Designed miniproteins, single chains, continued (5). Designs and how they scored, part 98

Each design is a single chain, and the fold is of that chain. pLDDT is the mean over its residues in the fold that is shown.

## One batch from the design tools (miniprotein)

Design m19625
Fold by ESMFold2-Fast:
Structure m19625 (fold): chain A 73 residues (1-73)
Amino acid sequence: MEDYEAGVKGDPKYVPPLIKRLSDKDPRVRSSAARALGLIGHPDAIPALKDVMKNDKSGTVRQSAKRALEKIK
């Protein structure tokens, strides 16, 4: 058994577009953006994710932001 690569994709260049999607009218888009930011793990996402976790009108989106923050730290 031998692993050659992890296939990791988490480029910080995707952080600004995903932060923009946290303001989408569709809660599914906002939830997906929060999860993607958590997987990337970039600290630039932390303020935006904290804002969403506290102020988003959708409980599902707030939970996604909370889980993303837990993955970054």
Scores: mean pLDDT 74

Design m19626
Fold by ESMFold2-Fast:
Structure m19626 (fold): chain A 85 residues (1-85)
Amino acid sequence: APPSPEERLRALLRAQFRVIVEAARRDPERLAGVLARATAALEDETASVSELAATLQEVEARLRAEDPELAAAVGRRIDALWAAA
């Protein structure tokens, strides 16, 4: 059976966290808080869609505060993920 809308959204949210983790690994000392929080979200296989969305908003806000240029680049990659969904 095709994935449900909730399963598809959960997959997209997890893909967004993977993009953030990849970006944060470029400067893991400065972006340690972003990296730790995003990695913890990916390791939590029981997280609901609403929990993932709330954590994603927090992580995106932290990334934007620490590195607005990197946050913009991450945003463009995330937009591409939504366009492909």
Scores: mean pLDDT 82

Design m19627
Fold by ESMFold2-Fast:
Structure m19627 (fold): chain A 100 residues (1-100)
Amino acid sequence: SDADRYTRQGIDYLLNGDYDLAIRYFQRAIDLDPRNARAWHWLGTAYFNLGDLDLAIRYFDRSISLGTGDLRRRSLVILADAYRALGDDDRAQYYRDQVR
C-alpha cells in the first residue's frame, strides 16, 4: 500500500539519522492509513531515539492496540524500556510480562 511505502521510506531516513524526514514520512503513512501499526511503531521509535519518551509511549501504545505478532512484541519491549527510562519500574515490568 502507499502507507507501507511511506513507512519503508521513513525507516530508511531513520537509519540514516534523518529523524525529521523519518517522522514526516511516518506521519504521512498514518494520514493515509491510521490503522498501520508498523507506522505507529516506527514513529514511536523515532521519538524514543530523540528522547521524547512521552510521545514514544503514546505512539507505541497505538502500535500495540493495532498490531500483532512480532511487531506487537517489539513495541512492547521498547514501551517497557521507555517506562524504565522514566523511572516507572512497575509499568516497565507490566509491559515486559506481555512480551510472551
Scores: mean pLDDT 90

Design m19628
Fold by ESMFold2-Fast:
Structure m19628 (fold): chain A 68 residues (1-68)
Amino acid sequence: HMLSDEEVEALAYFLKAAVYDSLAKISKNPLEDYKDAEKWYQKAVELRPDDTAAKEGLEEAKKKIEEL
Protein backbone atom coordinates (compact mmCIF):
# COMPACT_ATOMS: atom_id res chain seq x y z
CA HIS A 1 0.00 0.00 0.00
CA MET A 2 1.47 3.33 -1.19
CA LEU A 3 -0.31 6.68 -0.90
CA SER A 4 -0.59 8.79 -4.07
CA ASP A 5 0.73 12.37 -4.07
CA GLU A 6 -2.87 13.62 -3.90
CA GLU A 7 -3.64 11.32 -0.94
CA VAL A 8 -0.51 12.52 0.91
CA GLU A 9 -1.42 16.17 0.23
CA ALA A 10 -5.05 15.62 1.32
CA LEU A 11 -3.87 13.87 4.51
CA ALA A 12 -1.50 16.78 5.26
CA TYR A 13 -4.37 19.28 4.81
CA PHE A 14 -6.63 17.17 7.05
CA LEU A 15 -3.98 16.96 9.79
CA LYS A 16 -3.38 20.74 9.63
CA ALA A 17 -7.14 21.31 9.96
CA ALA A 18 -7.37 18.88 12.90
CA VAL A 19 -4.53 20.71 14.70
CA TYR A 20 -6.25 24.10 14.25
CA ASP A 21 -9.60 22.61 15.36
CA SER A 22 -7.91 21.31 18.54
CA LEU A 23 -6.18 24.67 19.15
CA ALA A 24 -9.51 26.52 18.75
CA LYS A 25 -10.96 24.58 21.71
CA ILE A 26 -8.28 25.98 24.07
CA SER A 27 -7.57 29.28 22.25
CA LYS A 28 -8.26 32.81 23.50
CA ASN A 29 -9.08 33.68 19.84
CA PRO A 30 -10.99 30.57 18.59
CA LEU A 31 -12.47 32.32 15.52
CA GLU A 32 -9.11 32.52 13.69
CA ASP A 33 -8.24 28.90 14.55
CA TYR A 34 -11.64 27.68 13.27
CA LYS A 35 -11.18 29.73 10.06
CA ASP A 36 -7.79 28.06 9.53
CA ALA A 37 -9.37 24.65 10.24
CA GLU A 38 -12.13 25.42 7.66
CA LYS A 39 -9.49 26.39 5.07
CA TRP A 40 -7.51 23.15 5.42
CA TYR A 41 -10.60 20.88 5.67
CA GLN A 42 -11.91 22.53 2.47
CA LYS A 43 -8.63 21.76 0.67
CA ALA A 44 -8.72 18.15 1.93
CA VAL A 45 -12.32 17.71 0.67
CA GLU A 46 -11.38 19.21 -2.73
CA LEU A 47 -8.68 16.53 -3.17
CA ARG A 48 -10.73 13.67 -1.61
CA PRO A 49 -14.48 14.45 -1.87
CA ASP A 50 -15.36 11.02 -0.40
CA ASP A 51 -13.45 11.67 2.85
CA THR A 52 -16.32 11.72 5.38
CA ALA A 53 -14.04 12.77 8.27
CA ALA A 54 -12.83 15.84 6.34
CA LYS A 55 -16.42 16.73 5.33
CA GLU A 56 -17.61 16.44 8.94
CA GLY A 57 -14.67 18.56 10.12
CA LEU A 58 -15.48 21.21 7.50
CA GLU A 59 -19.16 21.38 8.53
CA GLU A 60 -18.29 21.59 12.25
CA ALA A 61 -15.74 24.37 11.61
CA LYS A 62 -18.32 26.34 9.60
CA LYS A 63 -20.88 25.88 12.39
CA LYS A 64 -18.41 27.06 15.06
CA ILE A 65 -17.51 30.15 13.00
CA GLU A 66 -21.23 30.99 12.65
CA GLU A 67 -21.75 30.53 16.43
CA LEU A 68 -18.85 32.88 17.32
Scores: mean pLDDT 82

Design m19629
Fold by ESMFold2-Fast:
Structure m19629 (fold): chain A 85 residues (1-85)
Amino acid sequence: GPVFDVLRVLAKEHPDLLDLSDVTTASSGKDALDRILTRNKLPVTGDDVMDEITKRLKDTPYVDWGRVFRDVVEKYILNEALKLK
């Protein structure tokens, strides 16, 4: 699914922040997000990320949905993790 596709790309680009095994062994995109967020000690859950995606998709044209998945996942994983450095 689109969350898994974003997470696989991010795991290859940022292996210090995302372990590819957390993506490939997860049962869902939410499970993969929960594993990554917990490992990086981020104070958010996969449910929080999925809720923001769902909220943004309601106001977003279908052709732009891929950008929403990427932008929200990057916001919670890359931007928040980098603030702790």
Scores: mean pLDDT 77

Design m19630
Fold by ESMFold2-Fast:
Structure m19630 (fold): chain A 54 residues (1-54)
Amino acid sequence: MEEAKRLLEEARKALEDGDIRAAIELTNQAVKLDPSLEEEARKIYQEVQEKLNA
């Protein structure tokens, strides 16, 4: 859990830095380690989609 949570936090940092690829990759790794984070991952994917559509 802690390791997956750390990956999710790194994904959010990557997203803020504009590194969309890293944000997606880190989020996928977090969910693979802890599937209960799927809802949080979904929020990150939605932000990615919004950035790509803007």
Scores: mean pLDDT 79

Design m19631
Fold by ESMFold2-Fast:
Structure m19631 (fold): chain A 88 residues (1-88)
Amino acid sequence: AEEAAKLALEAAKIAVKNSEKKEAIILGTAGAILAMGALFDYELGRYETAAKDALDAGKLAKEAGEIGGIEEAKKLGEEAVELAEKEL
């Protein structure tokens, strides 16, 4: 959960910083907020909630990377999704 949430946050930040498309920036911002929420839930011992939020954050970051044409954000978002799914 923690590693997946950190990867999702990194992917979301890359998508927001490097995209010129409004839709990618909106999705990346939503992904970053969910990833931060996942990290907070992890600190509270809410591991299943953290994993679900990290999964959703990774999916948003991946989509933001796809729409924005930012391959690094797409790849890191995919890695976050794969890690979160292993914890669910």
Scores: mean pLDDT 85

Design m19632
Fold by ESMFold2-Fast:
Structure m19632 (fold): chain A 94 residues (1-94)
Amino acid sequence: MDVEKARENLKKAVEAYREGKYDEAIKLFEETVKIAPDSLYGVQAYYLLGNIYKEKGDYDKAVEYFKKAAEASRKLGLDQTAEEFEKKIEEVKS
């Protein structure tokens, strides 16, 4: 995996997300998770994908991405972070 490419794509994705360019942000976050799914960059990308889909009203996809963020967090030993993503899943369902 090219970790530097994942880092650059994540940076561009976050910039697009801040500007409300959700379609561009989604593509860049998807590229980030494809390159480095089980990394801190992958965790952040999954989390922000979940936020974007929640904002778009696609709650099923939001839940899917928050679950992937929790899974990646647990693989990295970040159990507390994973629990916070699991709480976000419950919030989306309510």
Scores: mean pLDDT 84

Design m19634
Fold by ESMFold2-Fast:
Structure m19634 (fold): chain A 55 residues (1-55)
Amino acid sequence: MEEEIIKRIKELLEYAKTHPERAGYLRDLVDRILAGLEKENPELAEKVKKIIEEY
């Protein structure tokens, strides 16, 4: 599950890099996912934050 979530986040961020017109929507989507993760799994949320910082 953790690996699957990280993979999906990377896919969304990579798509945003190639489709800047959708970047705002995709960033909002990622931020919503992150907010949910902070509540349910804060360790995974920190890993996701680090991935976002690289994009």
Scores: mean pLDDT 78

Design m19635
Fold by ESMFold2-Fast:
Structure m19635 (fold): chain A 85 residues (1-85)
Amino acid sequence: SEAELLSAIHDLEELREEVEERLTGEEGKKAVEYIEKAIEAVRNGDLEGAIEYLEKAKEYLEKAGDEELAKQVESIIRGLRELLE
């Protein structure tokens, strides 16, 4: 639904801000880049593309050693998968 997509976008925008605040290195910057691409994909109705971008963001968060942020990304991925038919 539109409400569920808007909720996912809000969660991704909050996640992006948290990553920018906590991770100032190259891996954090790459995670932010992929989160921004995922937000744009969700806005365009491309949920599969959004999931692919978020899996990339998760890899960079794991490389940065931030397991909590990586878990937040995994939770959002799971929610988006539930919206796919």
Scores: mean pLDDT 87

Design m19637
Fold by ESMFold2-Fast:
Structure m19637 (fold): chain A 64 residues (1-64)
Amino acid sequence: GEVRERGLRIAREAVRKYLEAGYSKDESVLLAAGEIIREMRKEGIEISLGDATALAVEALRELE
């Protein structure tokens, strides 16, 4: 759905950014999850840490 597609776009950009900055895969996922939560909240969308982490993991998997 639209919410998932928006979350995945944020996740892809965030994971790539943190990996390029030299963070580990695990740290990049954690940092990206926090960024997903913050960006989605700006648009009035509440997302759980679990769902944000799942999106970040999916984005990381697409880059591998």
Scores: mean pLDDT 86

Design m19638
Fold by ESMFold2-Fast:
Structure m19638 (fold): chain A 91 residues (1-91)
Amino acid sequence: WKELISKKVRPDPKVQALLEKVGLTEETYTVGRILHGLLEYARKEGLFDPENPSIVHTKGTPLGEILGLDEVDVRDYKGIAERLLKHMTFV
C-alpha cells in the first residue's frame, strides 16, 4: 500500500476532468495525490454525508461512474485506489 501511493501515474481523461475541477492540471501524479484530489472534488460537489463525514455519496456522479460505486467510505483508501488502477497508467 505505501509503495502504491507513491507511484507516479497518468490518469485517464475521466479522472483528469475531475482533478481539473479542483485546480490540478499536471500530466502525471502520485496515486496518493489523485486520491487527495478526488476527495477535494467530493467536498467541492457537496457529496459527503452530513452526519458521517467518512461517507461520500457517489450515485449518479462522475466519481461514482469512475469507481463503480454508489457510496464510498473514504477510510478505505486501499479499496478506492484498487478501483482507480483501471483508470490510471503507470509511468
Scores: mean pLDDT 79

Design m19639
Fold by ESMFold2-Fast:
Structure m19639 (fold): chain A 61 residues (1-61)
Amino acid sequence: MLRVPQEVLDEAERILRELPEEEGYRRAEELLTKALLQAGASEDTARIAARFETQELLRRL
């Protein structure tokens, strides 16, 4: 798995907790996608991985 910085994961979790489900999910995915692209992932890989990480964060809430 590509590594997302813990600070970004913490921010995504905060977004999911504070925003309504639909907006929170979208914003968290966008944040994680951006972080993964900056980490050197391809656009397709970043989108898939961001979706997976967002789902995992939601399961912990």
Scores: mean pLDDT 78

Design m19640
Fold by ESMFold2-Fast:
Structure m19640 (fold): chain A 64 residues (1-64)
Amino acid sequence: MKRIAVVGAQTEERGKEVGEEAKRKLGADEVIVLVGASSEEGRELARRIEEETGAEVGLVGGYE
């Protein structure tokens, strides 16, 4: 079973940094970074990934 972190950030560099922390803290196998996305967009993406793959999906980081 895969664990995926969906990370919100204002820049790609910040998203990468937060994604690395999510991997360490949550044991995420994969990280998806959304630059300039709203929390609603992050939640929708997380829900779709969960439905499509059956993975555990977590929302991390600062969304607009």
Scores: mean pLDDT 76

Design m19641
Fold by ESMFold2-Fast:
Structure m19641 (fold): chain A 57 residues (1-57)
Amino acid sequence: RRGLRILDPSKVPELKAAGYRAGDVLSPAQIGRILGIPGALGAALMVKEGAAEEVEV
C-alpha cells in the first residue's frame, strides 16, 4: 500500500496546525480530511512542496 511520510510539516500550515510531526505516515484519506481536497491531489501537493515523500506502508 502507498502512503506519505511527512518530512517537514511546517511547509504545509494545515499539517502543523493538526499537530503532525516529521516521520508520521498519512494515507490519502487522512490527507483529504486535513486539506479539505481529494486525498490524491493533497498527496501530490505535499510531495511537490517537499513536505512529504511517497512510501510503501
Scores: mean pLDDT 75

Design m19642
Fold by ESMFold2-Fast:
Structure m19642 (fold): chain A 94 residues (1-94)
Amino acid sequence: KYDEEIKKLEKEIEKDPNNAEAYLRLGQAYLMKGEYDKAIEYFEKAIEIDPNNVKAYRGLAMAYLRQGDTEKAEEYRKKAIEIAKAHPKPEEVL
């Protein structure tokens, strides 16, 4: 089930390697599969492309928490809050 979604997203990033949303979605898919190392890699790539990607920082926090790295989970959770405060989305975008 998740394998089909992952294949589609991998093809999407091959076509557009600057698509931060595709990397975010890959991270989320691997997180759902329990492959936390791969989830972390893809969330990190999403942040490299879009440093204000709050969802990617939240994904990193969750992945590290599920690996038992509570210190890194807390750090990324705090970063997500900080970035959301500094770079709020316009209300029309939500």
Scores: mean pLDDT 80

Design m19643
Fold by ESMFold2-Fast:
Formats: sequence, C-alpha cells, structure tokens
Structure m19643 (fold): chain A 58 residues (1-58)
Amino acid sequence: EELAERAVAGARATNPALSDAQLASIGKAVPYLKAAHALADTETLTLPNGQTVTMPAD
C-alpha cells in the first residue's frame, strides 16, 4: 500500500491545508484506483480531490 501512502504525502505537500477528512478520502480511494487501472508504469496518480501526485517509477 505504498501507493496510497505516497499519494497522501504528495497531496499534503501540494496542499498542506487539507483537512483530515480529505486525507482519509484520498487514502481510501487510492487502492481502489490502483485495482481499477494498471498503474505499474504510471508516474502520476490522479487523486479523488482532483490533485495529481508524482510517484517514483520502478
């Protein structure tokens, strides 16, 4: 679940004023987005709040 953790960290870094509820929603939605789409080679992830975060490519 590193993807969810990185997405939440990226969202917080991009918008430090995010509420706890918004961060919780992002964290819960990321695993479902990963399951719905093949994100193996994706360098960016679109979050439920409309933000995008970059993640390291493996």
Scores: mean pLDDT 59

Design m19644
Fold by ESMFold2-Fast:
Structure m19644 (fold): chain A 61 residues (1-61)
Amino acid sequence: SKVRDILLKAMEVGVMYGDSAMKKTIVELAKEYGVSLEEILKEAERLGLDHVAKLIREILG
């Protein structure tokens, strides 16, 4: 799944470089793969990735 690949890469970046880098990676990969932030948020919530879901909600406003 493209969404799952985005979430895995974002989490790797977040562990190494922090929340701002994770947010930037989510936005960049969403654009590259043609996936909406809302789809990524839905999958993050489904998987219980509460911190990632919080950051996506911050991006959406």
Scores: mean pLDDT 89

Design m19645
Fold by ESMFold2-Fast:
Parts: C-alpha cells; structure tokens; sequence
Structure m19645 (fold): chain A 70 residues (1-70)
C-alpha cells in the first residue's frame, strides 16, 4: 500500500538523520526513541502493516546500538 510504503520511507529517513546527528543526542534520548520505535512496531504488526513493523524494529535496533556507544 502507498501509505505503508510512505511510512517505511519516513522511518528510514528519520533514522538516517538521527545517525548523522547521533553526537547531539544523549544516551537517555536514544534509549527513549528506541523504546518508542519498538512500541510503534508492535502496533504496526497488530494492524497488519508488516513492512512498517519491520522498518520500525530495525529503527529500534539501530537507536539502541547508538545509545550503547554513549
């Protein structure tokens, strides 16, 4: 679906921007962002948005890694 594809693109773009500016964020901010992304992935999966859920799960994993490097 076009809406799901748009959401996937937004998620991936936002994660890329966060990674470029990772030095500007605290460990706590990155951890909270990872938890939010994980929660959104669960809701997306419940709604049948499998591609969006996968993108959000990848986002959560990347944000958690960035937090661990602080």
Amino acid sequence: SAREEELVEVVRKDVAELKKNASEYSKEELEKAAELAKGLAEKAREAGLEKAAEALEEAAKELKKLAEEK
Scores: mean pLDDT 81

Design m19646
Fold by ESMFold2-Fast:
Structure m19646 (fold): chain A 66 residues (1-66)
Amino acid sequence: SSKEEAKKLAEEAAKLAREGRTEEAGKLLQMSYLLLGDEKGAEGALKAAKISPVAALVAAHDIQKM
């Protein structure tokens, strides 16, 4: 399902964010939110990842809790 695919992408994004690979994390979070039908969430995740790894991790955690 799109929800399970989104969670998998969010888990990979969290790993990348912990490694400081925030641009790659942001792209995976964008894809995850788009799979969930949330275009605003996708844009927000890209912007958040450019600000900090912590912001990217928060976005990943929110998807994983769905």
Scores: mean pLDDT 81

Design m19647
Fold by ESMFold2-Fast:
Structure m19647 (fold): chain A 82 residues (1-82)
Amino acid sequence: SAQDYLNKGKGYLLLGEYEKAVEYFEQAIKEDPNNAEAYTLLGEAYLKLGEYDKAISYFEKALQIDPNNERAKKLLEEAKKK
């Protein structure tokens, strides 16, 4: 399920395995393209990889789906400061 992919991605993100986290969050998005959490977490993984333009793009997608997502808003501002 999309939630199983999100949980695996979160585990890899915690371990510092950012490329693996990206793979799992991309699978979550393939299963549920309207999952704002999946886009937020994918953006966070790219932010950790130093891929700031990609991170910004995914946070903006998360906010298109859920405009009130506090986490996506905060991480977007962080990415823009880089």
Scores: mean pLDDT 88

Design m19648
Fold by ESMFold2-Fast:
Structure m19648 (fold): chain A 73 residues (1-73)
Amino acid sequence: SAEEAARAVDEAARALAGDPEKARAVAEALARLAEALAAGDEEAAREAVRALAREAGVEELAEAVFEYALEEY
């Protein structure tokens, strides 16, 4: 659900708060994901999500958020 996805993102953000470099890499990856979604490029969006998960070390949480976005659409 949206609430579960938002909670997972919040938990991941709190975990990254102690590492500014990782937090910045995650923010940059999120910007790329937003760009791909705005372009309507689902394939690029999937790749951006996987890159984001890799950078943050939270593959399961990032995928849960992405799946919610696809369900909403």
Scores: mean pLDDT 66

Design m19649
Fold by ESMFold2-Fast:
Structure m19649 (fold): chain A 64 residues (1-64)
Amino acid sequence: DAALAARAAANAAAGRALAAANPERDALLRAIAGTLRAIGDRIDAALAAGRPLSEIEPAPITEL
């Protein structure tokens, strides 16, 4: 559908424009998202190993 393709292209262009206008903000949001993903991965690994959540060691880091 041409209308759906046009909407998807417009959304992608808007996303790029926002990132270009605010690269510092975009970098900060990416850093936050990365940290949250790492925490989620640690929780999933602990659950798979049968460990209680209280035994999850704090992540060493952190650069960004």
Scores: mean pLDDT 68

Design m19650
Fold by ESMFold2-Fast:
Structure m19650 (fold): chain A 59 residues (1-59)
Amino acid sequence: MIPDEEVELEMLLIKGSVYLSIGDKEKAIESYEELKKKAEEVGDKETAELAKKQIEELK
C-alpha cells in the first residue's frame, strides 16, 4: 500500500511538469516549491533535491 504522502508527491511532480509543458513557469515553480516542502516534511531527501534543482533551473 502506497502512503498518501507518496501519492501527493507524485501529483505535485506531475502538476509542475504540466505547467512547465504549457509554458507557465510561475505555476511550475509554485508546484515544485510545494513538492520540495512536502518531500522535506516526509523525509524524502531525493525528491526534495530534485525539486530544488528544478526550481534553480527555472529561475
Scores: mean pLDDT 79

Design m19651
Fold by ESMFold2-Fast:
Structure m19651 (fold): chain A 61 residues (1-61)
Amino acid sequence: LAPGLFTAVTALPAHEPAELALTAGQQLTVTAVQANGLALATVVATGQSGLVPTNFLAPVA
């Protein structure tokens, strides 16, 4: 998974303070991708940053 613009495929609650809460259809900019299946992302609408599981992100085609 390369850095870029992604959309959340489902709603996710934040489990930890470092984690980002998601709503389905929310756009995120991914700045760093980790080998453990997490990415550092920023919500486009709010500017909030946090960790997101990459399997819940779809690239904006």
Scores: mean pLDDT 74

Design m19652
Fold by ESMFold2-Fast:
Structure m19652 (fold): chain A 77 residues (1-77)
Amino acid sequence: MLSDEELDELATRVAELVKQGKFDEAESLIREALVKAGLPEDEARVTASLAVFKAEQAKTLEEAKQAIRDIMREALK
């Protein structure tokens, strides 16, 4: 499973990519991390798309990071 530190680092990178409009790179990073943490490939893809969508809707970088963390934590339960 991803540690809180690993999740925070990943959420930061993904949030920055989303704010730069690099959605495909952001989705790939989340998907790969979720698959490595034990999620099935299909579920990881759906979760990655949702996380990127929520991060794009966030008004601040910190809100985007939090949305990514919350979605990934929920998926890994």
Scores: mean pLDDT 83

Design m19653
Fold by ESMFold2-Fast:
Structure m19653 (fold): chain A 74 residues (1-74)
Amino acid sequence: MEVTEEDVIVALTGIPGVDVELAERIVAYFGSVEALLAATPAELTKVPGVDAAIARRIAAAMAALRAASAAGAA
């Protein structure tokens, strides 16, 4: 089971305070789904519009997607 760009955008926009424009900015900043799934809260706060609370929620959502992808691929 592979995480797609669609899965990432859906997960991001499900977070309060993250709209489609911010989700697209986050994806563009990291350049790839793989890089974004590995992002830490500290790296996420480097994206304009992402504060510490949003960064923690994004990192948790990305970690969950990464874990689900790894489990499904096994």
Scores: mean pLDDT 78

Design m19654
Fold by ESMFold2-Fast:
Structure m19654 (fold): chain A 68 residues (1-68)
Amino acid sequence: MRPEDLLDEEQARELLREKLREQGVELDEATIEAIARSIAEFGGSIREAEVIARQIVLGREAGRNRPA
């Protein structure tokens, strides 16, 4: 099948960035890259990257860590 089972670091980073943008969450690119690298290291899929992005959104919403 297509590389749907495996995300490269760059693909994971881009996917995370887009999912976070859709949710209106701002993260430093360094943080996104660290998470994407972790996903790629463990051979994470698009689905797993999406779940991780959603968890980040929920965590930040609960903490309300916006600059104001």
Scores: mean pLDDT 67

Design m19655
Fold by ESMFold2-Fast:
Structure m19655 (fold): chain A 75 residues (1-75)
Amino acid sequence: SMEEQIKEYEERIKKNDADGKAYFNLGLAYEKLKKYDEAIKYYEKAIKIFESMNLPEDAELLKEAKEKLKKLKEK
């Protein structure tokens, strides 16, 4: 379930607060639940982590997180 996925990613963040993928996936999960304020917070955190790490493997997720954040804020 979505609630189980959220708990899994929250647990990952508790173990590693620099897990950008976990923050990104929490953003997606909250967006699907239409909890847009929470989704925005998690996407912003994912973006900050991805930008600070600056790893090539994160480039696509960084792009996606920025696109998601832009859409949620442009109302």
Scores: mean pLDDT 85

Design m19657
Fold by ESMFold2-Fast:
Structure m19657 (fold): chain A 80 residues (1-80)
Amino acid sequence: ALEEAEKHEKLAEEALAKGDLRAAAEHYAEAGEAYLKAGEYEKAAEAFARAAELYESIDPNSVEAGMYYIKAGVAKAILK
């Protein structure tokens, strides 16, 4: 689970280096889901927030940006 999340973070960083914001957002979203599955709620929240920021920078009216901001908030709430 953690290995899967770390792999997606690395793929997201590689996509960012290439300027592929959509691929980076998709990989950060996958990393967030993998961190949730692993019980790493704080890292999941960070990954979802990063995906949301990237989707928002591609399209400010992105439904995906809104969804991932909500997922980040939910993951952070689980820590309490």
Scores: mean pLDDT 82

Design m19658
Fold by ESMFold2-Fast:
Structure m19658 (fold): chain A 84 residues (1-84)
Amino acid sequence: KLLEEARELLEEAEKLLEEGKKAYEEGDYEKAKELFEKALELAQKALELLSKLDPRDPEALELEIRAGVVEVEAATLLVVIEKE
């Protein structure tokens, strides 16, 4: 059931990432930052669960790739918002 737990976390992370992008476009940078931080946290948690599975499992690999994309994208968008 770890695969399903990782999928659920990833789907939530993807949803939060899209909500964060919408908040950013609306000029709500505080909300966007909060949503991106949560998306990053959930993507990292999904990756932790996936790391316990056989890396040769195609389904686990697909979720790991998706989670990695969310992690990189959320981290990049946080840098864009926070740029000093």
Scores: mean pLDDT 83

Design m19659
Fold by ESMFold2-Fast:
Structure m19659 (fold): chain A 65 residues (1-65)
Amino acid sequence: MEALLKEAEEYYKKGLELYKAGDYEGAIDYFRKAEELYIKAGAPLSKIMEVSAYLLGAAVHLVFK
């Protein structure tokens, strides 16, 4: 589980960097991977919901640029 959690954190961190830079397409890809890895690692629902919220936020920006 430790390897999956570290990988999820790395993807989430990269997604946040892209989100802040306005690269919402890139952010979505990284947030999606982070979410999958967090679920696989058995992360708390609160963390999964947090990642999902950023994913939705990035998706909204893609539609309404």
Scores: mean pLDDT 82

Design m19660
Fold by ESMFold2-Fast:
Structure m19660 (fold): chain A 78 residues (1-78)
Amino acid sequence: MIDEAIELVKEALEAVRNGDYDRAIELLQKAIELVKPINPEVAETLQRALDAVRNGDRDAAIELLETAIKILEQLKKE
């Protein structure tokens, strides 16, 4: 569900900000699975965020996660 995906991505963003990268990876994997059937392009953005987290690129991960949240919130309003 889109609401569940938004909450998972928000929790992943908070985990990245707190330096809890293992938690962020787990949350992002769940979010990607939920988002894929709704919007494959956002799922790809989340995959890039997961890759950024794995590489320790905190700034890239935060930017990609914030972008994904904005798009998912717009989809919810439709």
Scores: mean pLDDT 84

Design m19661
Fold by ESMFold2-Fast:
Structure m19661 (fold): chain A 92 residues (1-92)
Amino acid sequence: MSEGVALLLEGMEIAKAAGGEIEVKVEGDTITITIRNASDEAKKLFREAAEIIRKSGGEAEVEEEGDTVTLRISGLSPEQATGLVLAAIGLE
């Protein structure tokens, strides 16, 4: 079961509650999630999610610049990718 995806969903919910702006871009098998005005808690959850995704055989990179955190994910299963995109749409 995808603990990494669950942490991403929690991080996005926390970012939304803290007034963060969430942008999701899908390019083929790569999903890029950008949060502006990200809280330290949201950044921590994104770092933990990236680590779990890497341990599960996916690729994940986290880039932090000031109040912005960007997570780039590839190698997710179609089910995991679809769930993440649907949750991101639901957070608009």
Scores: mean pLDDT 72

